# Designed miniproteins, single chains, continued (2): the designs that were tried, part 45

Each design is a single chain, and the fold is of that chain. pLDDT is the mean over its residues in the fold that is shown.

## One batch from the design tools (miniprotein)

Design m5540
Fold by ESMFold2-Fast:
Structure m5540 (fold): chain A 129 residues (1-129)
Amino acid sequence: LSPEQQAILAEALALVERFLADPRTAPLRDLPDLSKFPNYLDLVPHPVSLGEILQALRNGEIRSFEEFFLRVELLIRNAEILLDPSSPLYQEVVEVMREIMEEVLKLLSKYYSQEEIGEIGRKVLEEVA
């Protein structure tokens, strides 16, 4: 990893650890038991949890900010598909997902130029589509 990628991924790790300590992220921490939801993969082709993102950062599986950003975008899109608006937790989860994305975009702006940000966003949108 480049020194810049090491620095931004270290900040990403600290960010994910802080949000995992927030009780509002409880529905995002773990994947559901897929054996109890056989159609889950039909709705969510790319399952990811906040806990899996933490482990991937710790294990060095995430080696670029673009890969980290892709996983966060997938996490948010998957949650939007599965969250019931009538749930008592809906507003709290929506708010914390917004806060996660705001912090991710702050990291992006800190380490990347506007041209690089545009290219990263384009690649992430293509991967999530």
Scores: mean pLDDT 80

Design m5541
Fold by ESMFold2-Fast:
Structure m5541 (fold): chain A 96 residues (1-96)
Amino acid sequence: MSEEELREKVEEARRLIDEARAALEAGDFDRAIELLDRALEIVEELIRNGAPAAEVRDLLEQIRALGMELLRRAPERVTRAIGMILRAIGLLFDLE
């Protein structure tokens, strides 16, 4: 993957995270989960293609934080929220 493609995917993941935050604020928890799952898929692709660890870590920390907010606000979505948090934590450890 080119540096330009990596940058575009980082920007796409950031947009998905921002949209997920807006969906959470609006109470659209299913939309927020969909957007965060898509962001995680992009982050996994970024890791596979050697994206800078600092940028990937920042994205994963944001996803983890929003997953924790989902867990707090939508307990009926607990399984998906926990799965998302654990996936983000696992990817963060892979960067060590």
Scores: mean pLDDT 83

Design m5542
Fold by ESMFold2-Fast:
Structure m5542 (fold): chain A 92 residues (1-92)
Amino acid sequence: EEFLKEVEIRALLHEGVSEEKARRYIELMKEKNKKARIAFLDPSLLNEEQIKQQKEAIEYWKKKGYIVKTLKSHTPEEAEKAVDEIIEELEK
């Protein structure tokens, strides 16, 4: 679990999310006993079948109680916004 958390933090840093926010996001999931996933649905990179498979995976994660946010592109602004939205949801 610690290894997977560090991998998630590094992935968020690579997408341009600040280390402070990435660690806050992981800590809040632990404190609230909740899980979250960020899914990339970029139609410029994925074909119709791949988008369908990702949507099915998203519905599966939601049924398992995950908070799921979707990104249409791999930009720092979109990644930061998705993390902020999950943090706000976890703080409620």
Scores: mean pLDDT 74

Design m5543
Fold by ESMFold2-Fast:
Structure m5543 (fold): chain A 81 residues (1-81)
Amino acid sequence: SMEDEKELEELALRGLGELMRARREAERQGWSPDEIRARLEALLARTREELRRLGEEKGVPQEVLDRMLAGLDRFLADLLA
């Protein structure tokens, strides 16, 4: 349903916010690029798992879920550029 898709969107947006905050904080603390990458990849993996589980539970179309996951991957790539 539209409401179920909205829950996934809200979860994804929270995940993006966590990635941005974690990157900014790690840079301020002087983490190496490799340490920042590892941290952000771990956070993204958690968000992906939560989205897959919620999407399956709610019966969200696979196409919608795949599009959201691709968006998260693209966002992380842009943060690491």
Scores: mean pLDDT 86

Design m5544
Fold by ESMFold2-Fast:
Structure m5544 (fold): chain A 62 residues (1-62)
Amino acid sequence: DEHLKKAIEYDKLGQEYADKGDYDSAFKYLQKALLAAQEALGTGNGGMARARLAEAIAKAEK
């Protein structure tokens, strides 16, 4: 599934940017990962992407 593959790739990129302190890029990639996961699978995989997205938002908006 193309959407699942992209969701995994975006999640990894978002985590890497967050680790580097680039929370703006982390937010964008994790948001893309969440949307791709929801489009492809609807439920399960979106949970992890959503958690990562929430962390990036908290740090970026802090």
Scores: mean pLDDT 70

Design m5545
Fold by ESMFold2-Fast:
Structure m5545 (fold): chain A 89 residues (1-89)
Amino acid sequence: TEEKKKEIVKKLLSEVLEEVKDIVKDYEEAEFSPEEEKVLSELSEEDKSILGRIKTAYEDPATKAKVEEAVQAAIEKQLPKAKEAYEEL
């Protein structure tokens, strides 16, 4: 169902953010645009905080590559779990 697919995506996002939270913990939380806040409205305060710090890191080319590598590694680690859940739908 559509609802189960959304739950799988939300869980994947939350697990990826959990994996990268320590690498971005010292960055400032960037402000989201009203359009971004609307998309992120259903996320936890912790997940929004981590995303805000990732946004700050992406604004600096020197830190962007390091954070991108960490995010990609977290996605690769968590994606198989999400695919398994999706195949059970």
Scores: mean pLDDT 78

Design m5546
Fold by ESMFold2-Fast:
Structure m5546 (fold): chain A 96 residues (1-96)
Amino acid sequence: LGRPLSEEERRRVLEEIAGLFEKTAQALEDGNLQEAAKYSTAVGILAAALDLYGDRETAEKVRKALKEINTAVDNGDYQKAAEIARKAAEEFRKAA
């Protein structure tokens, strides 16, 4: 759907995803599940955008991280969920 993202546009999207994962981790550490849900939802929207613009591989990696975070949250392990989110932030920042 449209042209592929430029390297600069892709970098900006990955930096935004990384920042949102950091905010998700902080919200989970603070026990603010509503804010964590807000930031993780925004990450999911950006992953869908990456997929639509031809970066399916990166979108699948983002979705995998979100699934692992949601699984930890469902198990009541908010510390583990925050650790997964911080690791995801580091990975996507390095990929930018």
Scores: mean pLDDT 86

Design m5547
Fold by ESMFold2-Fast:
Structure m5547 (fold): chain A 60 residues (1-60)
Amino acid sequence: IEGHKKLGALTTDEAKTLIDRRRQEAVAEMRRRGVPESQIQELQAQVDATLARLDEDDLK
């Protein structure tokens, strides 16, 4: 997604895909830069919490 302008108008599935993609890019960049695994784990936990909230919305 080039423009990112659609973020506010994304469906739940599209938002989850974008969030997961951004998480993967951020984790790869952090590992490349030598960021401690503890910080990477914290970032992943925050993203997992966000995705869990979107999953709850999908069920409703």
Scores: mean pLDDT 70

Design m5548
Fold by ESMFold2-Fast:
Structure m5548 (fold): chain A 74 residues (1-74)
Amino acid sequence: VREALEKIAKELGMSEEELEELYRALDDIEALIGLLTRLALDKGNEKWLELLAKIGKLLREGLSVAEAVEKIAK
């Protein structure tokens, strides 16, 4: 999971602080979605919105947050 988040962070240009905040939010779906939405608004980047959409789709398919993150990072 950590390695998957590091790959996503690199592609999105996240700071180490933002990556640590994202990692801490993995146990709470609502906190994770809130954080990703906040970062998408702050960055104004289409890649952030695409990431949020992909995670939301996988969560609707019954995957955990950790499984969704690992699948996106492939």
Scores: mean pLDDT 70

Design m5549
Fold by ESMFold2-Fast:
Structure m5549 (fold): chain A 74 residues (1-74)
Amino acid sequence: MPSPAELVAAHRETIRKRLEARYQELLAQGLSEEDARAGAIVSVYADWLEEHPDASAEQRQAVGAYILELAREL
């Protein structure tokens, strides 16, 4: 099983692209920047959890923290 850091590294680019794409989609739907950012975070994290049902609690926390970090740059 990969460490939390290894998992984040492996999925870094995919997570970033999904977060950016979802943020832009929500903005196009008329959401504010704040609401679009919040919605993108929730959506991307939920999708990641569905795709990785075997992820440990530590891995889930690491990915969640990374999504929050990326979202601050949106």
Scores: mean pLDDT 80

Design m5550
Fold by ESMFold2-Fast:
Parts: C-alpha cells; sequence; structure tokens
Structure m5550 (fold): chain A 78 residues (1-78)
C-alpha cells in the first residue's frame, strides 16, 4: 500500500472518531519524509490512547533511524 493510500485511510479513520487513525497517519507522513508532521500525529495518537500506538512508534523510529544513519554516512564521508 502506498504512503498516500495509507494517509487517505488514516484520514477516514480520524473522521470516524478512531484514534488509531492518528498512528496510521504518523507512519504514512514519516514514509513521505514529513517527520515533524508525523511526530505531531504520533503525539495525538498517544494522548488519545490509540491501540496501535506502540506498533506505529516502532515503525516511525525505524524510518527515522534509517534516515539518520544515511545522513551520518554522508557527513562522515564529506
Amino acid sequence: MSPEQQLAEANALIAGGDPNGYAVKAVALAKLGKYSEAQKELEKAKKLGASNYDDALKEFTRIDVEQGVEDLKRAVLA
């Protein structure tokens, strides 16, 4: 499923009052490189008690660490 499709699904969940939508939206935004927006949506998911928060946090952290490692490689080799 594309990040854009995940974002659309997340927005539908949020519109229906499902806090799990915020966690899905955070992961989709992170995959699109919108890390600051993704972090804000993760905070909303946590505050609202989304049941998928822990899974979303793991995926977000994996994406963020992967990008951070790549940035460090470029900095060290420069």
Scores: mean pLDDT 76

Design m5551
Fold by ESMFold2-Fast:
Structure m5551 (fold): chain A 80 residues (1-80)
Amino acid sequence: SLKKALEYLKKAAEAFEQGKYDEAAEYLRKAAEDSPLKSYRIALLGAAEVVRNIDDKEKSEKINKEALEKAKKEAEKELE
């Protein structure tokens, strides 16, 4: 599953470089689905929504902040 997550993350980056933001967001969602840790899944799903809203700076910033806060709380549980 981690190998698939990494392959999807690579495809997301390539789509982003080409300005294909909806495609990049979809690959980030697929990377999240194949990620072993819930904190990583939360972070990748947050990144997907940020990329989808890349033309709305205030909305992207809010989504990013909320996703990172949730990912941090989950990571703290996973480190226990």
Scores: mean pLDDT 86

Design m5552
Fold by ESMFold2-Fast:
Structure m5552 (fold): chain A 70 residues (1-70)
Amino acid sequence: MEEKRLEENRKVAEEVGRELREIGDAMDIGLEYGAKFKSSEARRKYMELALDLYIKEGKSLEEIRKILEE
């Protein structure tokens, strides 16, 4: 009975795909705010901050934007 395993794997793949897309969006927000600084180090730090807010603190993309805009 392989149908159940295929269904479970599909759901995991869909969940991972959603999470990766949201992580990408968080990275883009950080890079966008970092772009006003002319250093690659600043852009990286804002990207890392946005990722930490999303992954570690569970902030929404909207909350991350508000935090970075402060």
Scores: mean pLDDT 71

Design m5553
Fold by ESMFold2-Fast:
Structure m5553 (fold): chain A 109 residues (1-109)
Amino acid sequence: GMEEAKKKLKEAEELIKEAEALIKQGKYKEALEKLKEAVILLEEALKLIEENKDDPEAPELAERLIELARRVRELALELMDKEPSLALEAIGILLAAIGLIEDARLLLK
């Protein structure tokens, strides 16, 4: 339910912070793997929020998901710039993040 969605959003945030630190250290492949894990958690959280969209907390969690997905998008763009050899995988993460933002926006009225 919503508590599980909150837990997944928190776990995704921790992975995003780890990816940010790894990028700062020049560990781009490791950062990409953390972003892939974060995307999976955000997709799972979105599904839980969509299943419970009439819950009073759903809009706040959708806004939180959009915030985290925007950070994933920015980090994917940074990886494409700094490590072109990872561009195809980073594009995959970028498109997933854009999809998450658009789908979560539909939960906000």
Scores: mean pLDDT 91

Design m5554
Fold by ESMFold2-Fast:
Structure m5554 (fold): chain A 89 residues (1-89)
Amino acid sequence: GPKAEEARKYAEKAKKAKTGKEAGEYAALGGYYAVEAVETGDSSGEEAAKAAMEAAKAGASAPGPEGSGGAIAAIGGAVQAWLLHGAEA
């Protein structure tokens, strides 16, 4: 669905980011859209959670605290998306 696709798109952008700031911002957006994917009934909530974790890895690998901050946000989004997916099943 569209929200799960956005989560995956931002995970890919986080991996391609040249700065920690960009990686962190894209990682946080990946987590945000993962939660949105489950809340809007996208059947890809599980895949969105996986995309958020890929974004988190990219953020954590980037230099500086901004990448790490985005990684934490993405991990939170992935956990929330996974829990919401289980609650709706």
Scores: mean pLDDT 74

Design m5555
Fold by ESMFold2-Fast:
Structure m5555 (fold): chain A 70 residues (1-70)
Amino acid sequence: GREERIEALLARARELVPPECDPLLDELRKAVLEGKLDEAEKLAIKIYMKCPEEKRPELGKLFKEILELA
């Protein structure tokens, strides 16, 4: 279902980002599940900017799909 898809995408995003982003990913998960799109977008941008440049294209694709599920 929707929740299982969000969890799978977040698990993949967690592999791409530094461990310091784990609290931000948890906030993103909550915002997406609550349908708070503006908050989710702001959190996604913060995490994206903390991600190594070489991993950003893959992370951006994952975040786009996550936000479309919000």
Scores: mean pLDDT 85

Design m5556
Fold by ESMFold2-Fast:
Structure m5556 (fold): chain A 81 residues (1-81)
Amino acid sequence: SLEEKLEKILENAKKIFSEEEVEFLEKFVRELLAAKTPEEVRAIYRRSAAEIHERLADDPETRTLLLSALHEMAELKLEAL
């Protein structure tokens, strides 16, 4: 299921990201699960990606990994719609 795939990504994220970064991903997953249209998913992704670009401007490695996780989760949600 979508929920199982997203949970697997979150479990992997807990191994490499900080508690704050994991909390951000958990909030992102909650917003994705509530989204009902592709337009809502894209809006959630764009807002979250913009926040990550701003907050991690000086940490390109963590930024790249976190953006990759956001993109993968958004794509999984779009496939489930």
Scores: mean pLDDT 89

Design m5557
Fold by ESMFold2-Fast:
Structure m5557 (fold): chain A 88 residues (1-88)
Amino acid sequence: MEELEEVERLAEEVKEHVAKAEEALKNGDLKTAQEHLREAVRTLLEMAELVSKIEDPEVREKGLEMGKEAAERVLRAQKQLQEALAKA
């Protein structure tokens, strides 16, 4: 199903942006970390919109689960960025 494939693709993009943000945070590159987290949030919003358009309840539930996991990863990374920015 094309919608679920697109949601999976967006979930992987969120993971990649979060991983790059975390690596930038380790290196003290707060600007790069902030840019990647901004892209991760953008991708999360696109994913949420796609999931909301899925009419099949079972497929939508799978999309919501992926969205929750991705959102939790972004929130953890955002907290790390905020802590790093406060110390900078």
Scores: mean pLDDT 84

Design m5558
Fold by ESMFold2-Fast:
Structure m5558 (fold): chain A 94 residues (1-94)
Amino acid sequence: SLETYIEAIEAIAERAKAFVAAHPQPSPAERQALLDAARAELRAAGVPEDLIEQVVNYLGIALQEAARLRLSVEETHELIDKLKKQLIEELKKR
């Protein structure tokens, strides 16, 4: 169901924002643990594997860009929200 997938994506975004607030300079291992947790949560919610990989790839890109640009916690939260909105809009066009 589309609504279930949107709710799962929103939950992952909130988890990612909480992670960033707790880990303002996350290690590669800490980032990978977040991505692994996101995959497990999306799979438990019944999200299709192709969409799981899309969500996790978007999250990975956001975290990598935040590290590269040395974004603040607030700026990283804004980037997560922007990518979440883009992904949900793409999903609605399926």
Scores: mean pLDDT 85

Design m5559
Fold by ESMFold2-Fast:
Structure m5559 (fold): chain A 61 residues (1-61)
Amino acid sequence: APLSPVVQGAVQLLQQFRAAGASREALRRIADWILAEMRRAGTPEEVIAEVERLARELLAA
């Protein structure tokens, strides 16, 4: 299924930082910041959960 533009943007940002050589620790902090900003913006919990799941998969690789 196609990802929402918000989910795609968040994942692409994390992938770009990883490609630029960001450490796993830095990627975790960036992911935490993105999730916190999404919550502050009133993003639906299902969208936040999808970003969290994809960020977790990215960090496990």
Scores: mean pLDDT 80

Design m5560
Fold by ESMFold2-Fast:
Formats: C-alpha cells, sequence, structure tokens
Structure m5560 (fold): chain A 78 residues (1-78)
C-alpha cells in the first residue's frame, strides 16, 4: 500500500493512507534515519491501534480495513 506523505523532517514522518476497498492492506514507510530508534504509532480513523519502537530502516504495518478507512502512521525519533 502506498500512502501520501503529510510531513517529513529529521525527527518525524507522518504518512496517510485511505482504503478505497475493504481488505487487507500493508503500509510500508521508510524511516528518515536508520541509525536512530523510532517510535511508530498507527491510527485508524483517529484511534490508536498499534504502537511500537523500531531501529529498522523500513516499517511495514498490515491492517484489515473497510472502504473509506483512513490510516495515519506517525514515526517519531527517540
Amino acid sequence: MVGKTVKETETELVVEFTATESGTYTAVVETPDSSATWKVKVYKNGELVLEFETTDATVSVTLELEEGDVVTVVVTKL
């Protein structure tokens, strides 16, 4: 699944995805700096559904979505 980048800085990345059809979606985002630890928060229609920390250069999140659901992935440098 490819999303729209809403914000990208040295300390924060925000990507938004909208489901056009119901199904299983995988959102893939690249962290701005793979040498840092990042906190990942995933929101579905404004509700926090997943939160974790990662040192990986690429973050993959798989979600079951209904048509019209909006997913926001916020990646913040720790």
Scores: mean pLDDT 76

Design m5561
Fold by ESMFold2-Fast:
Structure m5561 (fold): chain A 85 residues (1-85)
Amino acid sequence: MKFKATVDVLILVDGHWAGATVEAEGEEGKDGKVRVSNVQSTDGSTPTFEAELKDGVLTVTVTLNGQTATASGKPEDGGTIGARA
């Protein structure tokens, strides 16, 4: 199974909300092992992106500018997963 994940990350900096969108591609192996590739951020930073598939639920953990956000959803539509940090 191949999917695309889009995570909207909101970070509070000095009383202002700063937003970035992190996009990644994921590929599920025949045994449920997930590989993540093509991680991109709209703010030009280098985020870390980790994905786990368990019982048909995709859990995504994004670390951006030292802040971590987690979101979960079903990957049926290759859909956007929203997260806030």
Scores: mean pLDDT 66

Design m5562
Fold by ESMFold2-Fast:
Structure m5562 (fold): chain A 68 residues (1-68)
Amino acid sequence: MDKTHVEDKTKDETIKKESDEKLTKEDEEKAAKRAKDGNFTEMKVVLTKEDGTKEEGEATKVSEEKNK
C-alpha cells in the first residue's frame, strides 16, 4: 500500500468495488457471476455509495464525461 498518483485510481476503483459489495450480497454475487459469463458490462455499478461524493459531481456529466 503506497500513496502515489495511483492511489487516486486505486481509491476510486476500491471504493467502486466496495460499493458493489456494500450495496448488497445479491448484487455482488450477480456482478461476480455476470463478470464470468461476460455480462458484467451491464451489471457494473456506477459509484453508488452513500458518501455521495463523486456520484454527484460526475453523475451530472456521467453521460458525457465518461464518454469523453
Scores: mean pLDDT 42

Design m5563
Fold by ESMFold2-Fast:
Structure m5563 (fold): chain A 71 residues (1-71)
Amino acid sequence: GVELTPEQEEELAARLRAAVEARLREAGLEPADLPELAARAAAGDEEARALVLGVQEAVQRVWEEFVRELA
């Protein structure tokens, strides 16, 4: 697997946090709203599901870009 140094883990965590926060703010939400958004998505709210998927896509993209930078 991809083993990270403590410094790399900190950088990745910061990038992931920033990406999630940016995606939520684009929808008029704050990070504190994420649990409620996830609950709405689980209950069948299609708009909430789309936004949760968007957040997951942003997280995956950050991870893929970070791993690419390490190669």
Scores: mean pLDDT 79

Design m5564
Fold by ESMFold2-Fast:
Structure m5564 (fold): chain A 67 residues (1-67)
Amino acid sequence: MYEYEVTLEGPPDLAIADRILEIVPEAKITGVGSDRSYILSVPRPLTDEEIEAIKALPGVKDVKLKT
């Protein structure tokens, strides 16, 4: 399992969560790292295109592999 932290520019928004799951439908949003991030769990590493697509979403500031 790979975990990514999706950092948000504002408070968590279900619309952003839905768009992330549309890009990676096999992912699970397992929690919030803070009031401004989602923890994304995936069975495989994300591709560069998937990371770029998530970063391009309005309200998303950054996407990083959690180590």
Scores: mean pLDDT 77

Design m5565
Fold by ESMFold2-Fast:
Structure m5565 (fold): chain A 77 residues (1-77)
Amino acid sequence: ASTDPADYDEDGDGTLDREEFAKFLREGLKVPLSDEEIEALFKKLDVDGDGTISLEEATVLARYLQQHDAATLVLAP
């Protein structure tokens, strides 16, 4: 699976919605996160509260998760 968040941007609008974000984490990055943990990460990254995450934000997260334990990222304040 690709680790590029753009490959999970199904409608090509330059953002990931909650469903695309969850798919990117589970299928792209293969991180063992629960639905609740994915929701917590999504809320932390969705600074505008509009229900989407930019591809830039997803790319930064992917880079971090490749180098760090996913559980540590979720538990960090």
Scores: mean pLDDT 70

Design m5566
Fold by ESMFold2-Fast:
Structure m5566 (fold): chain A 81 residues (1-81)
Amino acid sequence: SKREFIERLLDALFKDNKNLKYKFTPEAREALIERIVEESKDKDTVWELYQVLVRELDRVMLVAGKKKTITKEDVEEASKL
C-alpha cells in the first residue's frame, strides 16, 4: 500500500542519515506518516511521494530545532507551516 511504501522510505531515510540525532516518539512517527499519506493522496510516482516526505520531514526538523526528541505536537505544529 502507499502507507507501507511511505513507512519504508522514512525508515530508509533515517537509516542512511546516521548524522540525524533526532528520535521520534511512536505517536510522532504515526502522525508524520499520516500527514505524508494525506499530502500525497493525489501523487502516483515514487519521486512525488519522496518529495512530499522530504518536505514534511524538513518542516518537522525546522520546528524541532535543537530538540533531540520529536513529539506529536512538533509534527502538528509543523503542519501549520
Scores: mean pLDDT 77

Design m5567
Fold by ESMFold2-Fast:
Structure m5567 (fold): chain A 86 residues (1-86)
Amino acid sequence: EERRQRAIELAEEMRKLVEDSKDVPPELKAEILRQLDAFIAALEAGDTEAARQHLNRLSQLVGKVPDVELRRKLVELIAEIDRALR
């Protein structure tokens, strides 16, 4: 439970960073936010396999973020989420 809750909190931090950014293209932003919603829903449902698939998709999407500092922060958050789910 605690690990799952921590992963959700980190995903919510990612959501805020992406929503607040002016540097993410609108289509990429929408796709990242959709995957974050799906990731959180999978964790709440206890579907760890689905959550990991969405996390893998998020990793690919954040690699496309043009802003270097934002991309670095998002990559760090994904790594922390992955560690929380172990």
Scores: mean pLDDT 85

Design m5568
Fold by ESMFold2-Fast:
Structure m5568 (fold): chain A 68 residues (1-68)
Amino acid sequence: MRLSPEQARAVAEIVLEGVAAGLSTEEIKARLAERLPPEVAAWAVEELDGLSREQMREAALALLELAA
């Protein structure tokens, strides 16, 4: 899926907030589904599937750099 810079930033911010708050990977995925359009949420959940919280954090930081 191709993300706009705004969509990439939104995904990254939700993931980073969830990690900082101590949420589980499943709770972070639930937040993505709650706050994002369905197509963006589905993509983000699939891309983050199987990742640890640390791997999710690294992916989110990379998305922020690409969105800048």
Scores: mean pLDDT 81

Design m5569
Fold by ESMFold2-Fast:
Formats: C-alpha cells, structure tokens, sequence
Structure m5569 (fold): chain A 86 residues (1-86)
C-alpha cells in the first residue's frame, strides 16, 4: 500500500508538471496525506514534513499564479521526502 500511494503521488506530480492544474496539485497532496496516515503517529517521520511542504506549495499556487514554478519545486521536494521515508 505505501509503495502504491507513493506511485500515485509521483504520477500526480508528473501530471501537475504537464498541466499546471489545481486538481493535479490536490492529487499530489491527497496521495502524500494518505501515505503519511499509514505510518505510526507516535514516531516522527519525514512524511509529516512532506505533507506540510505539499500543503504550503498548494497554498502558494492558489494565491498567485506567478508562484506556480515555486509551488512545483515544493511539490517535487515533498515527493522526494516521501521517497526517503520509505
């Protein structure tokens, strides 16, 4: 399940980079949040940081379209953090 959720996040990120759509940004965040929920909440892990990073990226992108490149980079960083946590 964790590997499947990471694959979903990676596919959503690839689509986001191609489309620039908010719907694809939501898919990245949702996949990472579901992945984080599969971990033990009593132990700190880098997935919490990945989810926060993706949420910040989405917030930046919704506020100002000129920040889309910065938001995309933040989403890429979030996916990398999730990969490192597995």
Amino acid sequence: RQRELLERAREALRRLEETGSGEDADRVLDALAELAATFDPSKPNSLDAAVIQAAVAKSLWRKDPSLIPEAAEAFRRAVRLAEEAL
Scores: mean pLDDT 69

Design m5570
Fold by ESMFold2-Fast:
Structure m5570 (fold): chain A 84 residues (1-84)
Amino acid sequence: ASAVLISCVNKTDNKEIALLLIQNQKYVGEKVYNADADPADVECKYHPMDGASPEEVAFAQAFVDYINKERVFVKDFRRVATAY
């Protein structure tokens, strides 16, 4: 199935904070390792899986750009993704 994985890590130590799954331009799943992470210390990036559509990649890129720029808390990721 076409999908984009988003990984969120601490900028300083690269410890895992969250993994998110985007499929069909929707936030379909998450695994949260540290819900209380300071957004200022979080870096998220997207990883297209084989067969990811241009629309899925564009959605993931826009989402990652927004949460990185606006310093969104992990608990708000799903809510923010629903707005796109």
Scores: mean pLDDT 79

Design m5571
Fold by ESMFold2-Fast:
Structure m5571 (fold): chain A 91 residues (1-91)
Amino acid sequence: SMLKEIEEYVKKGREEAEKEPDEAVREVQLRLLEIQKENVLSGKKPSEEEIAELRAEALRALGASEEDVEAAREGRDEVALPFAERVEAAA
């Protein structure tokens, strides 16, 4: 059942997010899970733009400059993103 597979995926993702000690990073991981869940249910895959916007929100939550947030939103990785690996691992 597709619903059972989604439930199992979300459960495992939540368990991994609970291991993240940084609350802002954990929030981004949980939001990625919701986007993936909604896209699977609607038959769509996450867009690169949706991932870029989520990365931008994570940067803002961690206190990055508006210039760094805008670069991330546009999908430009011209600045070293200190949590990029964690955000991408959750995707």
Scores: mean pLDDT 64

Design m5572
Fold by ESMFold2-Fast:
Structure m5572 (fold): chain A 89 residues (1-89)
Amino acid sequence: EELKKLISEVNKIIKDYLENLRKQEEEFARMSPVEQKRFRLELIDKKIENAKKAIERYKEMGDVNGQKFYEDLLKKLEEEKKRIEAELA
């Protein structure tokens, strides 16, 4: 009973994930090169926001390793954003 419920929940998550990926792929494929770069910037901005939130949470928990991981990730995301912005210029 519990195993069947877990399998059903996992299968639903996988299905929803694959459906979302397919929609993203279709949208991206229909974009111009400029629109594709803007889409990449939008994704990086969301990743930066999530990394900043994660840093705050790990800081509150006193998890120095978790904080450092997301601080390093944030630096990489900010550099990637600068590179894509330069490609749009």
Scores: mean pLDDT 78

Design m5573
Fold by ESMFold2-Fast:
Structure m5573 (fold): chain A 58 residues (1-58)
Amino acid sequence: GLAELEAYLQRTYGLDARRARFAAGLLIRSGHVRSVAELDEALRAALARLVESLKANP
């Protein structure tokens, strides 16, 4: 769920809680993922790009 994605983003990419929540919310709302278990390799690559964008533009 949302909390699992937030924790994953914080631990894997070093996002703060606010940015992790924002990114997790976008992924769930877009219908791409509901939990960490649903991330495939291509989606993980797209997620990494999104995280880099969020770090560059606070």
Scores: mean pLDDT 73

Design m5574
Fold by ESMFold2-Fast:
Structure m5574 (fold): chain A 60 residues (1-60)
Amino acid sequence: SRSEKLEKEFNEQAKAALDAVENGEVDAYIEKEGASRREVLALAEAAKQKAARELEELLK
């Protein structure tokens, strides 16, 4: 479905943003994706929260 595709795309972007923040590559991510620093930080936070929830469910 369209919602599944959008969720997958969002999750991929959020994960990439989190990886960039954790590795100190935020500027490289901005250049590659054309996102603002504000957007990158918001995506990274979303990815962090999602990863925490998925880890809890997976290990349960």
Scores: mean pLDDT 77

